# Designs tried in a protein design run: designed miniproteins, single chains, continued (3). Part 100

Each design is a single chain, and the fold is of that chain. pLDDT is the mean over its residues in the fold that is shown.

## One batch from the design tools (miniprotein)

Design m11460
Fold by ESMFold2-Fast:
Structure m11460 (fold): chain A 78 residues (1-78)
Amino acid sequence: SATEEVARALAERERELGLSPAEVAELVAAAEAELQALLAKNPDAEAAKAALAAMTPEQRELLFRSLALGRLELARAR
């Protein structure tokens, strides 16, 4: 499935970056907290909040893993 393909690609990238499962969990928690803070400050975020609530736990984990890796790679490129 597309979800399994995304999970595999993320796991490979995390391994290439030398991230442990504990480090991935910390980055995911930080990305989730930052997104929740941004949504709380945006009065028009209702659709985004509803979309997050409609996701399965697995889909949410993949989303936050993707966001965490993106943030880390952008920070390292700056």
Scores: mean pLDDT 80

Design m11461
Fold by ESMFold2-Fast:
Structure m11461 (fold): chain A 90 residues (1-90)
Amino acid sequence: DEARRRVMELVLKAVELILEKKDVEAALEHFRRAAMLLLETVARKQGRAITQEDRELAEQIAEETTQALSNMEKAELEKLIEEIREALAE
């Protein structure tokens, strides 16, 4: 699934930024793009338009995910990166 690959690539980039203790705002932006792409894909498969509630949900998911991952230990972030890379390789 092409949409799944794009979402995973955005998530991978965001997690790498958090692991490197670099730009958290850039990581948040990648999570926003991933969440929006996921919700747009769901809406498209259901034959409906994206709504304002979907946009607000995407923002909330991105913010909560960024906060959760920023509080994770380095080893857990490294494990997550490896799992995403393995999924992308297959």
Scores: mean pLDDT 83

Design m11462
Fold by ESMFold2-Fast:
Structure m11462 (fold): chain A 85 residues (1-85)
Amino acid sequence: STISITLENCTLDELIDSLLNLLSKVSSVDSFKSVSITIESSSGKKISITLKNCTLDEFKDSITDLLSKVKSEDKFSKVSITVEV
């Protein structure tokens, strides 16, 4: 099964809400075939992470690390998240 989320012209709060909503939907999943997250800020910063054969804890850790890197950004032009179970 694949879950895909795309956000355009979103705020940091909207990004956080979308990530928390995604985590709640997959909270019963122990392992993932792949997770891909690409974030582009309105200031021009681009961050991409790709995980293969990862656990829920590894996914959560990656989200925490990602948020720490983008915490100073107010707006994002594009966010793409794809999760394969």
Scores: mean pLDDT 84

Design m11463
Fold by ESMFold2-Fast:
Structure m11463 (fold): chain A 96 residues (1-96)
Amino acid sequence: MTEEERKADARAYLAKLPAQVAAALADKENADLVELTAEALTVVAKYILGEMSAEEAIKKLEELKKKAKEKLPKEKYEIFEKEIDELIKLIKEEEK
């Protein structure tokens, strides 16, 4: 598989995550969770577009987890943390 084909597969998989997150948030009008999720997706989008390195993207996602822990209730933070950890895993696998 070429590097470009791997990036296309990662993009296809990542595109499914926003829909799953949106569905999970449909019944909960939490502006902070929505904002933090949008920031995380923006970081991933910049990484996919080559505007941000994997190292910078992972660092920003880790910073968003820290920010989320301070702003979100425990239940919502646990959901956000799992999603961010999955995004970090996908970025690390893309660099292989």
Scores: mean pLDDT 72

Design m11464
Fold by ESMFold2-Fast:
Structure m11464 (fold): chain A 76 residues (1-76)
Amino acid sequence: MGVLVVVGDETPEELAARINKLAKNRGLKRVGIAEGVADLVPYLDPDIEVHVFPTREAVEAAVKSGEVDIGVVAPE
């Protein structure tokens, strides 16, 4: 089952550091990111397979289907 991360009061750099640590600790490589929060992408580890989705719903669907291991979405 995939992990869904909802963006809080973190900066893009702080959020990317949290995602990097989560991916490394669990051996996960596929991260789905909603377009509205894609500003964190430059701060992700180069070993992470990044998939950018146009909507929150698309990210949630990708996590549920197993297309990505971690989904990142805004709280809207």
Scores: mean pLDDT 80

Design m11465
Fold by ESMFold2-Fast:
Structure m11465 (fold): chain A 58 residues (1-58)
Amino acid sequence: MEKVKIKFKNFKVDESTIKYIESLGGKVLEYTDDEAIVEVPKENIEKLKKHPFIEKIE
């Protein structure tokens, strides 16, 4: 599991985006309007980067 910071393109985190993170084995630890800290399997980070509402992962 990797702990990563996700920055979203929209000022609101959509429910479908949270479900997508969870479908990749991710766990949302904390979030604000446009950022979230999540734990996710390393192999699934590239799939998260391809989501249309995700601006960047670091």
Scores: mean pLDDT 75

Design m11466
Fold by ESMFold2-Fast:
Structure m11466 (fold): chain A 84 residues (1-84)
Amino acid sequence: ELAKKLLELLKKIVENRETDPEAFEDYLVQLRHVLVELREKGYTIEELEKYLPKEIAQLVKDVLDGKITDGREFLEKALEVIKK
């Protein structure tokens, strides 16, 4: 459920990035909350890969492992995957 919410939020961020700056900021805040909840619950990469593209699942794992600490870095890398 959380992994699905993450994917849906990333798509909404892409859709609103240039058209609605206020909605974009709100979705970005929601994204940070989902990432924190995923970290707290200790989801494995195998569980994330059931609901997310492999590249997105790896990025989420990097956030959970502390390799990516900036939410903006995570967002930019995730958007590159979704755009393709």
Scores: mean pLDDT 72

Design m11467
Fold by ESMFold2-Fast:
Structure m11467 (fold): chain A 100 residues (1-100)
Amino acid sequence: KLSELAKVLGISQSSISKTLRSMDPVEQEAFLNILETLAKYVLGKVSRERVEEMLRSLGFSDEEIEELFEAIENKDGKKVLEYVKKAAEIAAKKKKEVEK
């Protein structure tokens, strides 16, 4: 699954693995869910609107969302990884706040 996600999004598998190792289990779950959603979008299984709604719910601006889609189209894996990491950290923080 990681090699498939890496290939679809233009991110190196080693960068994904390193990012996962730096995260707690809640952040890892959020990170993988976001990566899978973006990969499904690239494969035509999820609409752009659905991805935009998810990112807006995490507090992303329209400008940040546009930059992420541009990075995905251009296979700029480094930029995609930075946005996914930020999104996962925000999602994990929100989940931890709701559980308390």
Scores: mean pLDDT 81

Design m11468
Fold by ESMFold2-Fast:
Structure m11468 (fold): chain A 96 residues (1-96)
Amino acid sequence: HMVHHTPIEVRVRVDTEDPEVGRALLRAMANVLEAKGYLSSARIETGEDGAPVLTLRMSEEGRKLLQAMLQEISNATGLTISVQAEGEPPVTLLPR
């Protein structure tokens, strides 16, 4: 079937003491989404607290994949990850 979806903006932040680890995780996530064709642009910036922030423009299908990957990364690393899609409240992912 045909469903018309507009790309959405998503911001991702990893709560980590090592900004290089956070940046590497965000880059890996962006690469997976780009390889699947969900994303044409990704930007990683350093916030005032030194924490990296990833801003993506992606499909809704890509966002669901991203959220699943973020939960897996949180579980594997013990890190708290925050994700916010445009028009939605922020979601905080905790390790399980």
Scores: mean pLDDT 73

Design m11469
Fold by ESMFold2-Fast:
Structure m11469 (fold): chain A 58 residues (1-58)
Amino acid sequence: NAGAYELGKKGGYEGGLRGSGMIALQGGVDGARAHGGSVQDGVEGAAEGSKEGIKEGG
């Protein structure tokens, strides 16, 4: 759902800025759990956020 995706995206963005896929993935999982969405929704958000974070940090 949107809540899990948005939290995952935010976590992924911060992880991408630091170059850490582990932080991005953890954010996605936590986002999905917190909002009762699927883990996939959170992970997809984390992946998208990571791309933006890498652009910003690189």
Scores: mean pLDDT 69

Design m11470
Fold by ESMFold2-Fast:
Structure m11470 (fold): chain A 59 residues (1-59)
Amino acid sequence: SDDIDRRTRTSQDLFDQGKKALDQGDFDKATKLFAQSYVASGEPPDVAEQKAKQWVDDY
Protein backbone atom coordinates (compact mmCIF):
# COMPACT_ATOMS: atom_id res chain seq x y z
CA SER A 1 0.00 0.00 0.00
CA ASP A 2 1.00 3.66 -0.37
CA ASP A 3 1.44 3.94 3.41
CA ILE A 4 3.95 1.06 3.48
CA ASP A 5 5.92 2.57 0.57
CA ARG A 6 5.95 5.99 2.31
CA ARG A 7 7.15 4.48 5.62
CA THR A 8 9.91 2.53 3.82
CA ARG A 9 11.05 5.69 1.99
CA THR A 10 11.03 7.76 5.21
CA SER A 11 12.94 5.05 7.10
CA GLN A 12 15.58 4.84 4.34
CA ASP A 13 16.01 8.64 4.20
CA LEU A 14 16.44 8.87 7.99
CA PHE A 15 18.92 5.98 7.93
CA ASP A 16 20.96 7.71 5.20
CA GLN A 17 20.96 10.94 7.26
CA GLY A 18 22.10 8.93 10.31
CA LYS A 19 25.00 7.41 8.35
CA LYS A 20 26.04 10.89 7.20
CA ALA A 21 25.97 12.15 10.81
CA LEU A 22 28.05 9.11 11.86
CA ASP A 23 30.62 9.84 9.11
CA GLN A 24 30.86 13.40 10.52
CA GLY A 25 31.46 12.07 14.06
CA ASP A 26 28.09 13.28 15.37
CA PHE A 27 27.17 10.11 17.28
CA ASP A 28 24.28 11.73 19.22
CA LYS A 29 22.64 12.93 15.99
CA ALA A 30 23.27 9.57 14.30
CA THR A 31 21.64 7.70 17.22
CA LYS A 32 18.53 9.93 17.07
CA LEU A 33 18.23 9.58 13.28
CA PHE A 34 18.65 5.77 13.39
CA ALA A 35 16.02 5.59 16.17
CA GLN A 36 13.63 7.69 14.03
CA SER A 37 14.36 5.37 11.07
CA TYR A 38 13.43 2.29 13.15
CA VAL A 39 10.23 3.99 14.39
CA ALA A 40 9.32 4.83 10.76
CA SER A 41 9.81 1.12 9.89
CA GLY A 42 7.29 0.14 12.64
CA GLU A 43 9.44 -0.47 15.74
CA PRO A 44 8.25 0.80 19.16
CA PRO A 45 10.21 3.92 20.26
CA ASP A 46 11.97 2.16 23.18
CA VAL A 47 13.08 -0.75 20.97
CA ALA A 48 14.06 1.66 18.17
CA GLU A 49 16.30 3.68 20.52
CA GLN A 50 17.94 0.51 21.90
CA LYS A 51 18.62 -0.79 18.35
CA ALA A 52 19.97 2.61 17.23
CA LYS A 53 22.37 2.81 20.21
CA GLN A 54 23.56 -0.76 19.59
CA TRP A 55 24.16 0.01 15.89
CA VAL A 56 26.20 3.16 16.70
CA ASP A 57 28.14 1.34 19.49
CA ASP A 58 29.06 -1.43 16.98
CA TYR A 59 30.42 1.19 14.54
Scores: mean pLDDT 80

Design m11471
Fold by ESMFold2-Fast:
Structure m11471 (fold): chain A 82 residues (1-82)
Amino acid sequence: ELLELSPEKVEELLRRVEELLRELEADPSVSEEVIRAVRAAAEALREGNVSLASHRLSVAAELLEQEGREELAERARELAKA
């Protein structure tokens, strides 16, 4: 559960989320809903809303799991826990 993070940890997490977003955007089999959720998580982190970012990443992970993208879903879940 992400209740509070230092600015340095938020910036680190944002870089990792933006890296995931680039990989998802390069994959034509990933749904637009997943891309939107990860993009929204990155925007939430830029605004300092770690709780919202965690929720958006959890939504992206659930969608990726439903699409059979287990490795990408695991990455999104790990980012949501950070």
Scores: mean pLDDT 79

Design m11472
Fold by ESMFold2-Fast:
Structure m11472 (fold): chain A 64 residues (1-64)
Amino acid sequence: MEQYENLLLMGEKAIAAGKAAGDPEVGRTLQGTGFVLKRTAVDMYGSAEEMKELLAEEEAFAAQ
């Protein structure tokens, strides 16, 4: 669905902006926000398998 793909893309753009941020606190906040957007999209429109993959990616980010 276009809405699902757009919301995932918005989340990915926030994560990319966070990775590019010079301020570590801003970078972590933007990446966290991006993961929240992606989780919301997958919860509303995706599958359980997609959620499992996304949660694993978010956990890997949180471990950094």
Scores: mean pLDDT 80

Design m11473
Fold by ESMFold2-Fast:
Structure m11473 (fold): chain A 90 residues (1-90)
Amino acid sequence: MDPIELAIEAADLALEQGDLELAIKFVAAAHVLELMRKDPSLKEMREELEKLVKKAYEAIKKKDWEKAREIAKEIEELVKEAVEKLIAKG
């Protein structure tokens, strides 16, 4: 499955659990991954974000919500860095 599709499915599962903050982090990750795919200079950062999304999704499928939230914090930090780099270019 595409990492963007995994991020959206993770957001939907987080909403079903009532975790709005977690869902927002995954929606942001999905959008930022789409933007990063258009910029070859962000390839390494994109691949790191894709790996974190896959790990978070696997944690959610195992119902390990604490692990999913821990990974989502790393996702949020990387998303912020990616957005700052995208803003600096334009």
Scores: mean pLDDT 86

Design m11474
Fold by ESMFold2-Fast:
Structure m11474 (fold): chain A 93 residues (1-93)
Amino acid sequence: SEVAEQLELLAKSLEKIKPTSSNPELIAKAAEKLREAAEALRAGDLESAAKYIEEAIALLEEALKKSSGSEKRLLQTDLNILQDILAQVKREL
């Protein structure tokens, strides 16, 4: 549940960035995938959770390549956190 709560907080953070983002559609999709991952974790579906986190990472990496300045730094921070969360979930598989 702690990891699921972290994923939901990251999704909320992304939703706050969305209105000023260079790629609001990618940010929105990533936030949606993080919410799906949180729900999968609560259901005990670690395999689906890992898949949704990987999809969110791919979307944020695409947004990062198209961003600059403060947005790029924020997305890099979120990506680092998600990579750590993904590693934790995969260790439990």
Scores: mean pLDDT 87

Design m11475
Fold by ESMFold2-Fast:
Structure m11475 (fold): chain A 69 residues (1-69)
Amino acid sequence: MPLSEEEALRRGRNAVRAAADLLGAPPPSEEQLERAAREVAEFLLRNPKASGAETLQKAAEALRRLGVA
């Protein structure tokens, strides 16, 4: 099924929370979560066949750029 923008954002938020937990980072603020989730959602919309591991890697990169991890 094609990813909707809403579903991509939902998956992005889940990936960002999971990446933060894996990195031992504190829970991101709502603003940091939304910024990182948006980057992951954009990645998923461009790469609909991306694996869970690739999605987590993108979430970790987004968190690192925001200084959370």
Scores: mean pLDDT 81

Design m11476
Fold by ESMFold2-Fast:
Structure m11476 (fold): chain A 65 residues (1-65)
Amino acid sequence: DEFIKKLKEKAEEIAKKIEETEGVKVIVEIGYNKNNKPVVSILTEEELKEVEEFKEKVKKKKEEE
């Protein structure tokens, strides 16, 4: 889908700008939310770790319900 490709391209441009300005590495991730809407995330390595831990907690709580 061209829309997703364009969204990713924009996210990667922003990520590159952040990397050049802040001197940190960032990761671009594309997924879909529960409403099937495409979501783009630009995360530093530290932020990615926090997101992963939150996803683990949410999954565990959902399975307990």
Scores: mean pLDDT 70

Design m11477
Fold by ESMFold2-Fast:
Structure m11477 (fold): chain A 75 residues (1-75)
Amino acid sequence: SLEEEIRELLKKLVGVDDETAEKLTQAFLDIARERGMTPEELLRLLKEAIDGKSPQARKTVQELLDEARKRLLEE
């Protein structure tokens, strides 16, 4: 159910439909894995970015989003 929570947060954060949110979720999980992050750590990072308490979390999420968007556009 971590993937479902990540999908819902990404859908809310980016304002995309369910199909795009599913693609973003898989891209985020792949990038997180490559960066040594667990799905649980990714979920925590997304929550911190949405809560606005951490400029560091916001920056990291933006970097992940930029990379995910690049991968999805290059398919």
Scores: mean pLDDT 81

Design m11478
Fold by ESMFold2-Fast:
Structure m11478 (fold): chain A 91 residues (1-91)
Amino acid sequence: SAQQAQQISQQLEELLARAEELLREAKRAYEEGDVKRVAELTEEISRLKDQAVALVQEHEKQRPLSPREKQILQDISRLHQETVRLYVEAQ
């Protein structure tokens, strides 16, 4: 249980770090006028968000989410929304 909780937290932190990296790439692609790359990165962040939600849902019945885990989900969702805004502005 404690080890599973630690693994989930670690995986969520990794997903957040990857989403932050992808948003930085999307901002660069946006600045370069690469609409196709912004679209691809938006889809990648969307998949990371879905993966984070799936991880949480699978284990939520065993224990409540920590405040940090809730914050990570909110942060990933925010990063996805920012990438969607870049994509809309790029069109």
Scores: mean pLDDT 85

Design m11479
Fold by ESMFold2-Fast:
Structure m11479 (fold): chain A 97 residues (1-97)
Amino acid sequence: SKREETAKKLRELAEEARKVDPTGALAELLEEIAEALEKGDERKVAVTSTALLLEISIAELAAEDPELARRWGVEHLADPRLVEIARRAKEVILSYL
């Protein structure tokens, strides 16, 4: 199904994220979205997808203003490799909706 295909793509992106960030923070979020999709938990899909969008927005702001990122303690979110994977995950989710 489209839901299972979307979940598979998110799990592939999660594996890619784990190679860049061994803490697994982004990978765990993508895996949680995939699991919610597989279970048909639309509320959880909405909540976890919103969390991903907020994280991308914060990372973009951190990249534009390094001094502000340092004050907020979010410098680590501005890793361009992780931001690219997160943006690709967003496109996968939007293609499902």
Scores: mean pLDDT 81

Design m11480
Fold by ESMFold2-Fast:
Parts: C-alpha cells; structure tokens; sequence
Structure m11480 (fold): chain A 111 residues (1-111)
C-alpha cells in the first residue's frame, strides 16, 4: 500500500485586478505544495467554484520526491455580482491514493 500524497500549502491569486466586469476572463493561478515520502507520479487537480457552481478545472501531472510546488492556471468567466472564488485542490498518485482536499478563497468585486 502506497502512502497518500499530502497538500501542505495552497495559494490562489487572480492575475491583475480583483475588480472585473461580469463575463470578463479571470486568470486564476493556484500554487500547491505537494509532499510524498517516496518518489511518485502525482496528478494534481484544481477546481474553481463561485456561488456553488464549478467555473473551471485544471490538472497537471508531476513527479514528487519529498516535496514539490505545483502551479496551475485556470481561466474562468466572472459571474454577475461580487463573489468569492473557492479553489479546491486534490492530489492523487498513479496507484489511486488520494490526498485530503485543500482550499483557498479569493474575493472578487464585479463592477
């Protein structure tokens, strides 16, 4: 049995202004720190939500040996009205061991 990967840090940022117009493209950069005690191929998945709706997803496969920082970029459309973006990150090894999810939030103002 392989140990599950751990997400020890997650940061999310919007590129440019946190003040946007409805329907404008927002580039969300997610940086996650993944730890695994042995060399492992890990799939990192980020999901971006607003108002309970999934706005976008990104996946990246990385080789992790001890600790690795992974950056994912997701472009989403701004909904109407000011909102909070919730980013949920998971990591899964090739043999199916899944991390606990890690979360970050960003407040966005819509003009």
Amino acid sequence: PAPAPRITDVKAEVKGSKRVKAGEDLEVTVTATIEHPRPARVRVTAEVYANGQLLGTAEKEVDVEGRKEVTLTITVKAPEGSFTLTVIVRAETEDGAVSAPAQASIEVEVE
Scores: mean pLDDT 83

Design m11481
Fold by ESMFold2-Fast:
Structure m11481 (fold): chain A 98 residues (1-98)
Amino acid sequence: MSEEERRKAQELLAKGVEAYKKGDLDTAIKHFREAVKIAGNSPLGAEALINLGKALKDKGDYEEARRYYEEALRIAKENGHEVLAKRAEENIEEIEKE
């Protein structure tokens, strides 16, 4: 991923997090989806997928949220990012209890 693409994805992730904190789940989801599209199979993409999953879970879309957490886990493992992989695994475990 280029530095320009990374910066744009980080900006979209930040905007998504801001919308999520305000309870604007639809705006958060929109920004997180764009961040995922730009960041791709990078650790930043995995982080965006975890945030996308959380927003979808809050909307009650548990199956879609689980799929994005599983995708984030795959990307994190492929990039050797143990901390991000654990975060994805914890979100998968939490959604399976609901």
Scores: mean pLDDT 87

Design m11482
Fold by ESMFold2-Fast:
Structure m11482 (fold): chain A 107 residues (1-107)
Amino acid sequence: MPAASPTELAAFGILTAALLFEAKLLGVDEETLEKVAEVFRFALRALGDESADPELQELARKLREAIENSDAEAAYEYTKKLALLLGYSEEEAEEIGRVVAEALRRM
């Protein structure tokens, strides 16, 4: 897939920052918020890197689309998959995905 435009990257950055703020307001702890932020940074890097693995770019693109469309179920699935690729455990990836989905439902 082609790399995301600077405007698309900026928009995704703003949306992910808003999701992190909403999760903080919902009482999510700082350690979990940092894990969510790491997954978002990983996705943002993949979207902006033409040399990134095409499957990783596709997962990052699908996460961006899920967030833009307020699709909490899709956001959960793609966040979980990206967290697993970063080396988080299945349990940690599920928790990271739940945090993103719940924050998105509150926006």
Scores: mean pLDDT 84

Design m11483
Fold by ESMFold2-Fast:
Structure m11483 (fold): chain A 91 residues (1-91)
Amino acid sequence: MEEETQALLDRAQEAIQLAQEAIKLSKSESEKEELQKKIKRIQDIIDFFRRVGAPLVGPTEETQRLAAELESLIDWLIQTSQKILEQARKE
């Protein structure tokens, strides 16, 4: 469980870095704001996990829901950032 938590946190950090690069290259203010909002939500969830240790420690339903939300946000952020970066390279 602790190793799974660390792997999730590492993936979140990678997604944030990719999204920050996409924000620099995005031409849409709305798109930049959405990426920044998702980054902030990921950071808020990471701060929660750092305080409680593992996603399954503490209030079990809430921590499991937050872990699922974090995975969804990571996947969305990576996919959206990659699309923005690819579009920027074509122009």
Scores: mean pLDDT 76

Design m11484
Fold by ESMFold2-Fast:
Structure m11484 (fold): chain A 55 residues (1-55)
Amino acid sequence: SPLERRLEEEMRQLQELAQRLREALGDPSTSQEERDRLERQVREQVERVQALQEE
């Protein structure tokens, strides 16, 4: 269904963003601005996935 396809796409994006955040947190040369941006993107992506799962 279109809903299942959107959920799969959003979950994939969440996985990619979470990996990027982990890499950034493990790199002492990563700026605070970059980390804050990635943390916000992960939070927003979690909210999207949760909203789709609650439909």
Scores: mean pLDDT 84

Design m11485
Fold by ESMFold2-Fast:
Structure m11485 (fold): chain A 79 residues (1-79)
Amino acid sequence: MMPVPVSEEARRVAREVVELVAEGRYDEAVELLIKRSKDLAELQDISVAALALTREERPELLPDVAKVVGDAQIKIQEQ
């Protein structure tokens, strides 16, 4: 998997998303992603960071994080 440049802010938001998922707070994780993303491109950047962080630190949460990311992408497009 190729490394992608990610901002420190995107990594911080990604970590908050992973922690919310770890606590079972999926709706809050989706809302945080939408709130911290001005557009779909920024959501994609944070999503890539969240998936990379999950794979490295908490691989067991990867399916749940992927679902949260997918739900956020659907909801931001409906706005």
Scores: mean pLDDT 78

Design m11486
Fold by ESMFold2-Fast:
Order: sequence, then structure tokens, then C-alpha cells
Structure m11486 (fold): chain A 83 residues (1-83)
Amino acid sequence: SLADVLEEIKKLGNDTLAILELAKKKGLSLEELIEILEQVPSARGALSFVKVAKKKGLSLEEAIELLKREGDSTRAGVRLILS
């Protein structure tokens, strides 16, 4: 359920990559992930990154690959804004 995913995300804190990988495992879209992250104040960094990724037209898988390449959600977010 979405409630179970929300509780799992709360345990991941600010680990944006782990949050996105969990979303992929649960079959969530970026839009569904945004709705969940808006309920989790501790995941503000992940929420900001996911909103930018969606605005730039990335899939969840493309967002995960970008995070792995850049190593940090702030850096990945800046890369998306500049592209």
C-alpha cells in the first residue's frame, strides 16, 4: 500500500538514491513518488530533485542513473537545471 511505502521512505531519511530505488521496486511513477514525498518532511531534498526530474521529462530510471553518475541529489538537480 502507499502507506507502507511512506513508512519505508521515512526510514531512508535524506538518501535520495535509496528512495528512488525503492519507488522503482514498488512500481511507482515520478508523479506518485512526488505525492508520497510531500507527506515526508525529512525527504525534502528527494522531493526537490524528483520535481526537477519530472519537469525535465525524465523517467524514474533515468533519474536513478543520473543520481548514480553525479553521486549527490543537489549536484544531479543542478545538472538537470543547466541542461
Scores: mean pLDDT 81

Design m11487
Fold by ESMFold2-Fast:
Structure m11487 (fold): chain A 67 residues (1-67)
Amino acid sequence: AALAEARRRVEQLEEEIIKYSNGKISKENARLAALDRTIRELRRAGAPDSVIDELMKERDELIKKLK
């Protein structure tokens, strides 16, 4: 499923961001950056709006918790 692949991509990017930052970024901030990057990649690739909308909801909920 496209949504499952998108979520796997977010997880991969989150781990890459944490590794690149040498632990200087919080898990929540790394996840936010991973969600943002995955959404941009999906928009460029012409992914279904339903998949993009689900990731945007997860991003908004995360931002709300970080506030």
Scores: mean pLDDT 81

Design m11488
Fold by ESMFold2-Fast:
Structure m11488 (fold): chain A 112 residues (1-112)
Amino acid sequence: MEEAEALARAFREGGDHQVALAPTPAEKTLARIMADTLSGVAPLIVAGAPPEELRRAMARETYRVLMEHFGVSAEEAIELLREMAENSDPTTAEGFRQLIEDIRRAREEEAA
């Protein structure tokens, strides 16, 4: 528990530094989302969760952070990620497409 809290704090502090150093508002937003997402999954990282479980938890936290902190709907979040995928290299684009699928899945699970 203490290790997870220390790691979460380190991600938040690192994120604050990255936000301060980021040259554009978009990069500042991405740094904040990443820091908040990693902080939320810190207990799973410390526990050595399997990659699939960690990936699913990260997708769920990213969705939560986008909805809660930026006031966007799930559909708007998916559209933003789709636009980012279109403007990214093939490997990064695949990551964004996977996030979109994970967000859709998380929404379906919450609706059940």
Scores: mean pLDDT 72

Design m11489
Fold by ESMFold2-Fast:
Structure m11489 (fold): chain A 61 residues (1-61)
Amino acid sequence: RAAEVQAQLDAWRRSAERIHDELIAQASPERRPELERERAEVLRAIDQEREQRLAEIERER
């Protein structure tokens, strides 16, 4: 169901956010833009997977 899929992806997204936020927090200010870009790419991939999965569930109805 959509709610279950969202809960799983939210947990994955939160884990990815925590890991990358910790890396960024410990990085030098000069390196932060690179790590922020990497973080954004990972989160965007998760968001795209969410959109696709929710669209598939909607289409099955």
Scores: mean pLDDT 79

Design m11490
Fold by ESMFold2-Fast:
Structure m11490 (fold): chain A 80 residues (1-80)
Amino acid sequence: MSNEELIELLEKLFERIKPLLSEELLKKMEEVRKKLIELLRKGITDIDEVIASLSEEELKTLKEVDEIIRAEAEKRRAAA
């Protein structure tokens, strides 16, 4: 997959999760998303290098978003 294709994939994933996030968390995630896209444009595609390039605050934001996605998915499974 090219860097351009990876960026498009990230954009699509973030569009899918936006409705699940609070306004505050969405703002934090938009900052993280921008940084991830910049890393990909610089040719940093290895996940370990990407993680190493993120601050602790940015990593916490990603963990919070992941937990919200998992909780919403579980809630929808339980409600179905």
Scores: mean pLDDT 76

Design m11491
Fold by ESMFold2-Fast:
Structure m11491 (fold): chain A 99 residues (1-99)
Amino acid sequence: SAHLRAAEQYRELLEEAERARKEKDPRAPELEEKIKAFEEYIIELGKELGIEEVGKEAIKAIREGDLEKAAEYLEKLEAARKKLAAERGAELDALDAAA
C-alpha cells in the first residue's frame, strides 16, 4: 500500500530526528522542518476536505507506531481529496456547457 509506505517513511523521519536531537547532529533542525512541513500539509489538507480530525488522527497513529491505522486515515484523506476534485471538475464542466 502506498499509504502504508508513506506512514512508514514519516515514522522513519520521526525516529531519525529524535536520534539527531539526542546526538546533537547539525541536521536536527532540517529534519524538524521536514516533520513540521509534513504535519502542516496533512492538517491543512484535512481542513480543506472538512475532515481535519482524520488528518490529526493520521499523525497521532504514526507517532504511536500504529502504521496500519495511519495508512487507513491517509487513504480516507486521499479518497476525500479525489472526490472533491471530481465534484469541482463536474461543476466546471456544467458551467462551460451552460455558457
Scores: mean pLDDT 79

Design m11492
Fold by ESMFold2-Fast:
Structure m11492 (fold): chain A 52 residues (1-52)
Amino acid sequence: SSMEEEVERLKRIAREGIEKNRGSGGVDPDEDLEGVFALIDGVAAAIKKSLE
């Protein structure tokens, strides 16, 4: 459903945002990206459950 497309879009935006900020703050973009993806997946799963 639309939720899967939204999750993919959010992950793309997160990746682009983290890559644009790499080298500006002493953070590891790969570690941050994994954390953000996990959060996006968790939120999407919670929303999907609440709509059942």
Scores: mean pLDDT 72

Design m11493
Fold by ESMFold2-Fast:
Structure m11493 (fold): chain A 95 residues (1-95)
Amino acid sequence: MVESDDEIFKEIEEVKEEMEEEIKAGLLSENQKELWKIVEEMVKQGKSLDEILKKIAEFILKQLEKVLSPEEVEQVRKWLEEMLAARGTKEFVLE
């Protein structure tokens, strides 16, 4: 019972605000808009924070694969996995 959607919503609120700034800046407006909708839907479905963060990381990684080389994508993947660990998520495995 310690896990609740309220805790997830608080974390997502912070991330959502950051993404809104990026969307308005026009950096990744289309991709960030889609990602934000996915995250919001997952929160509504009661997905765990760990699942949401994994989805975000996978989405970012796939978008970067279109722009960066495979070696650079690998570096970003490892970095994202380390960031997820630092946040105290469960085991994180990105493809």
Scores: mean pLDDT 64

Design m11494
Fold by ESMFold2-Fast:
Structure m11494 (fold): chain A 91 residues (1-91)
Amino acid sequence: LKDLLKDAVENITEEELEKGKEVLSKIKKKTRLLIQEAAQNLGLDIGYGSEVTPRVIAAILKLHNEGKATQKELAELLGVSQVTVSFILKH
């Protein structure tokens, strides 16, 4: 799953990134900081700067929509609650 998430982050399209930014704008500051910390812990923040968090959100949406990861698997990988992942997927 970690490799799938890294591959998804690297292969996010411009349209998927814009969707990630849209979802990020609807997420509370505390939740955004948790996702940013998870990205750093997983080494996903290298080279993306301010785009890393919306790219991770876009990758979460993509993997779940393609049936490649469950809410539980994504929550465990990111070290966040399933409620946090559910919130991202709903928006």
Scores: mean pLDDT 75

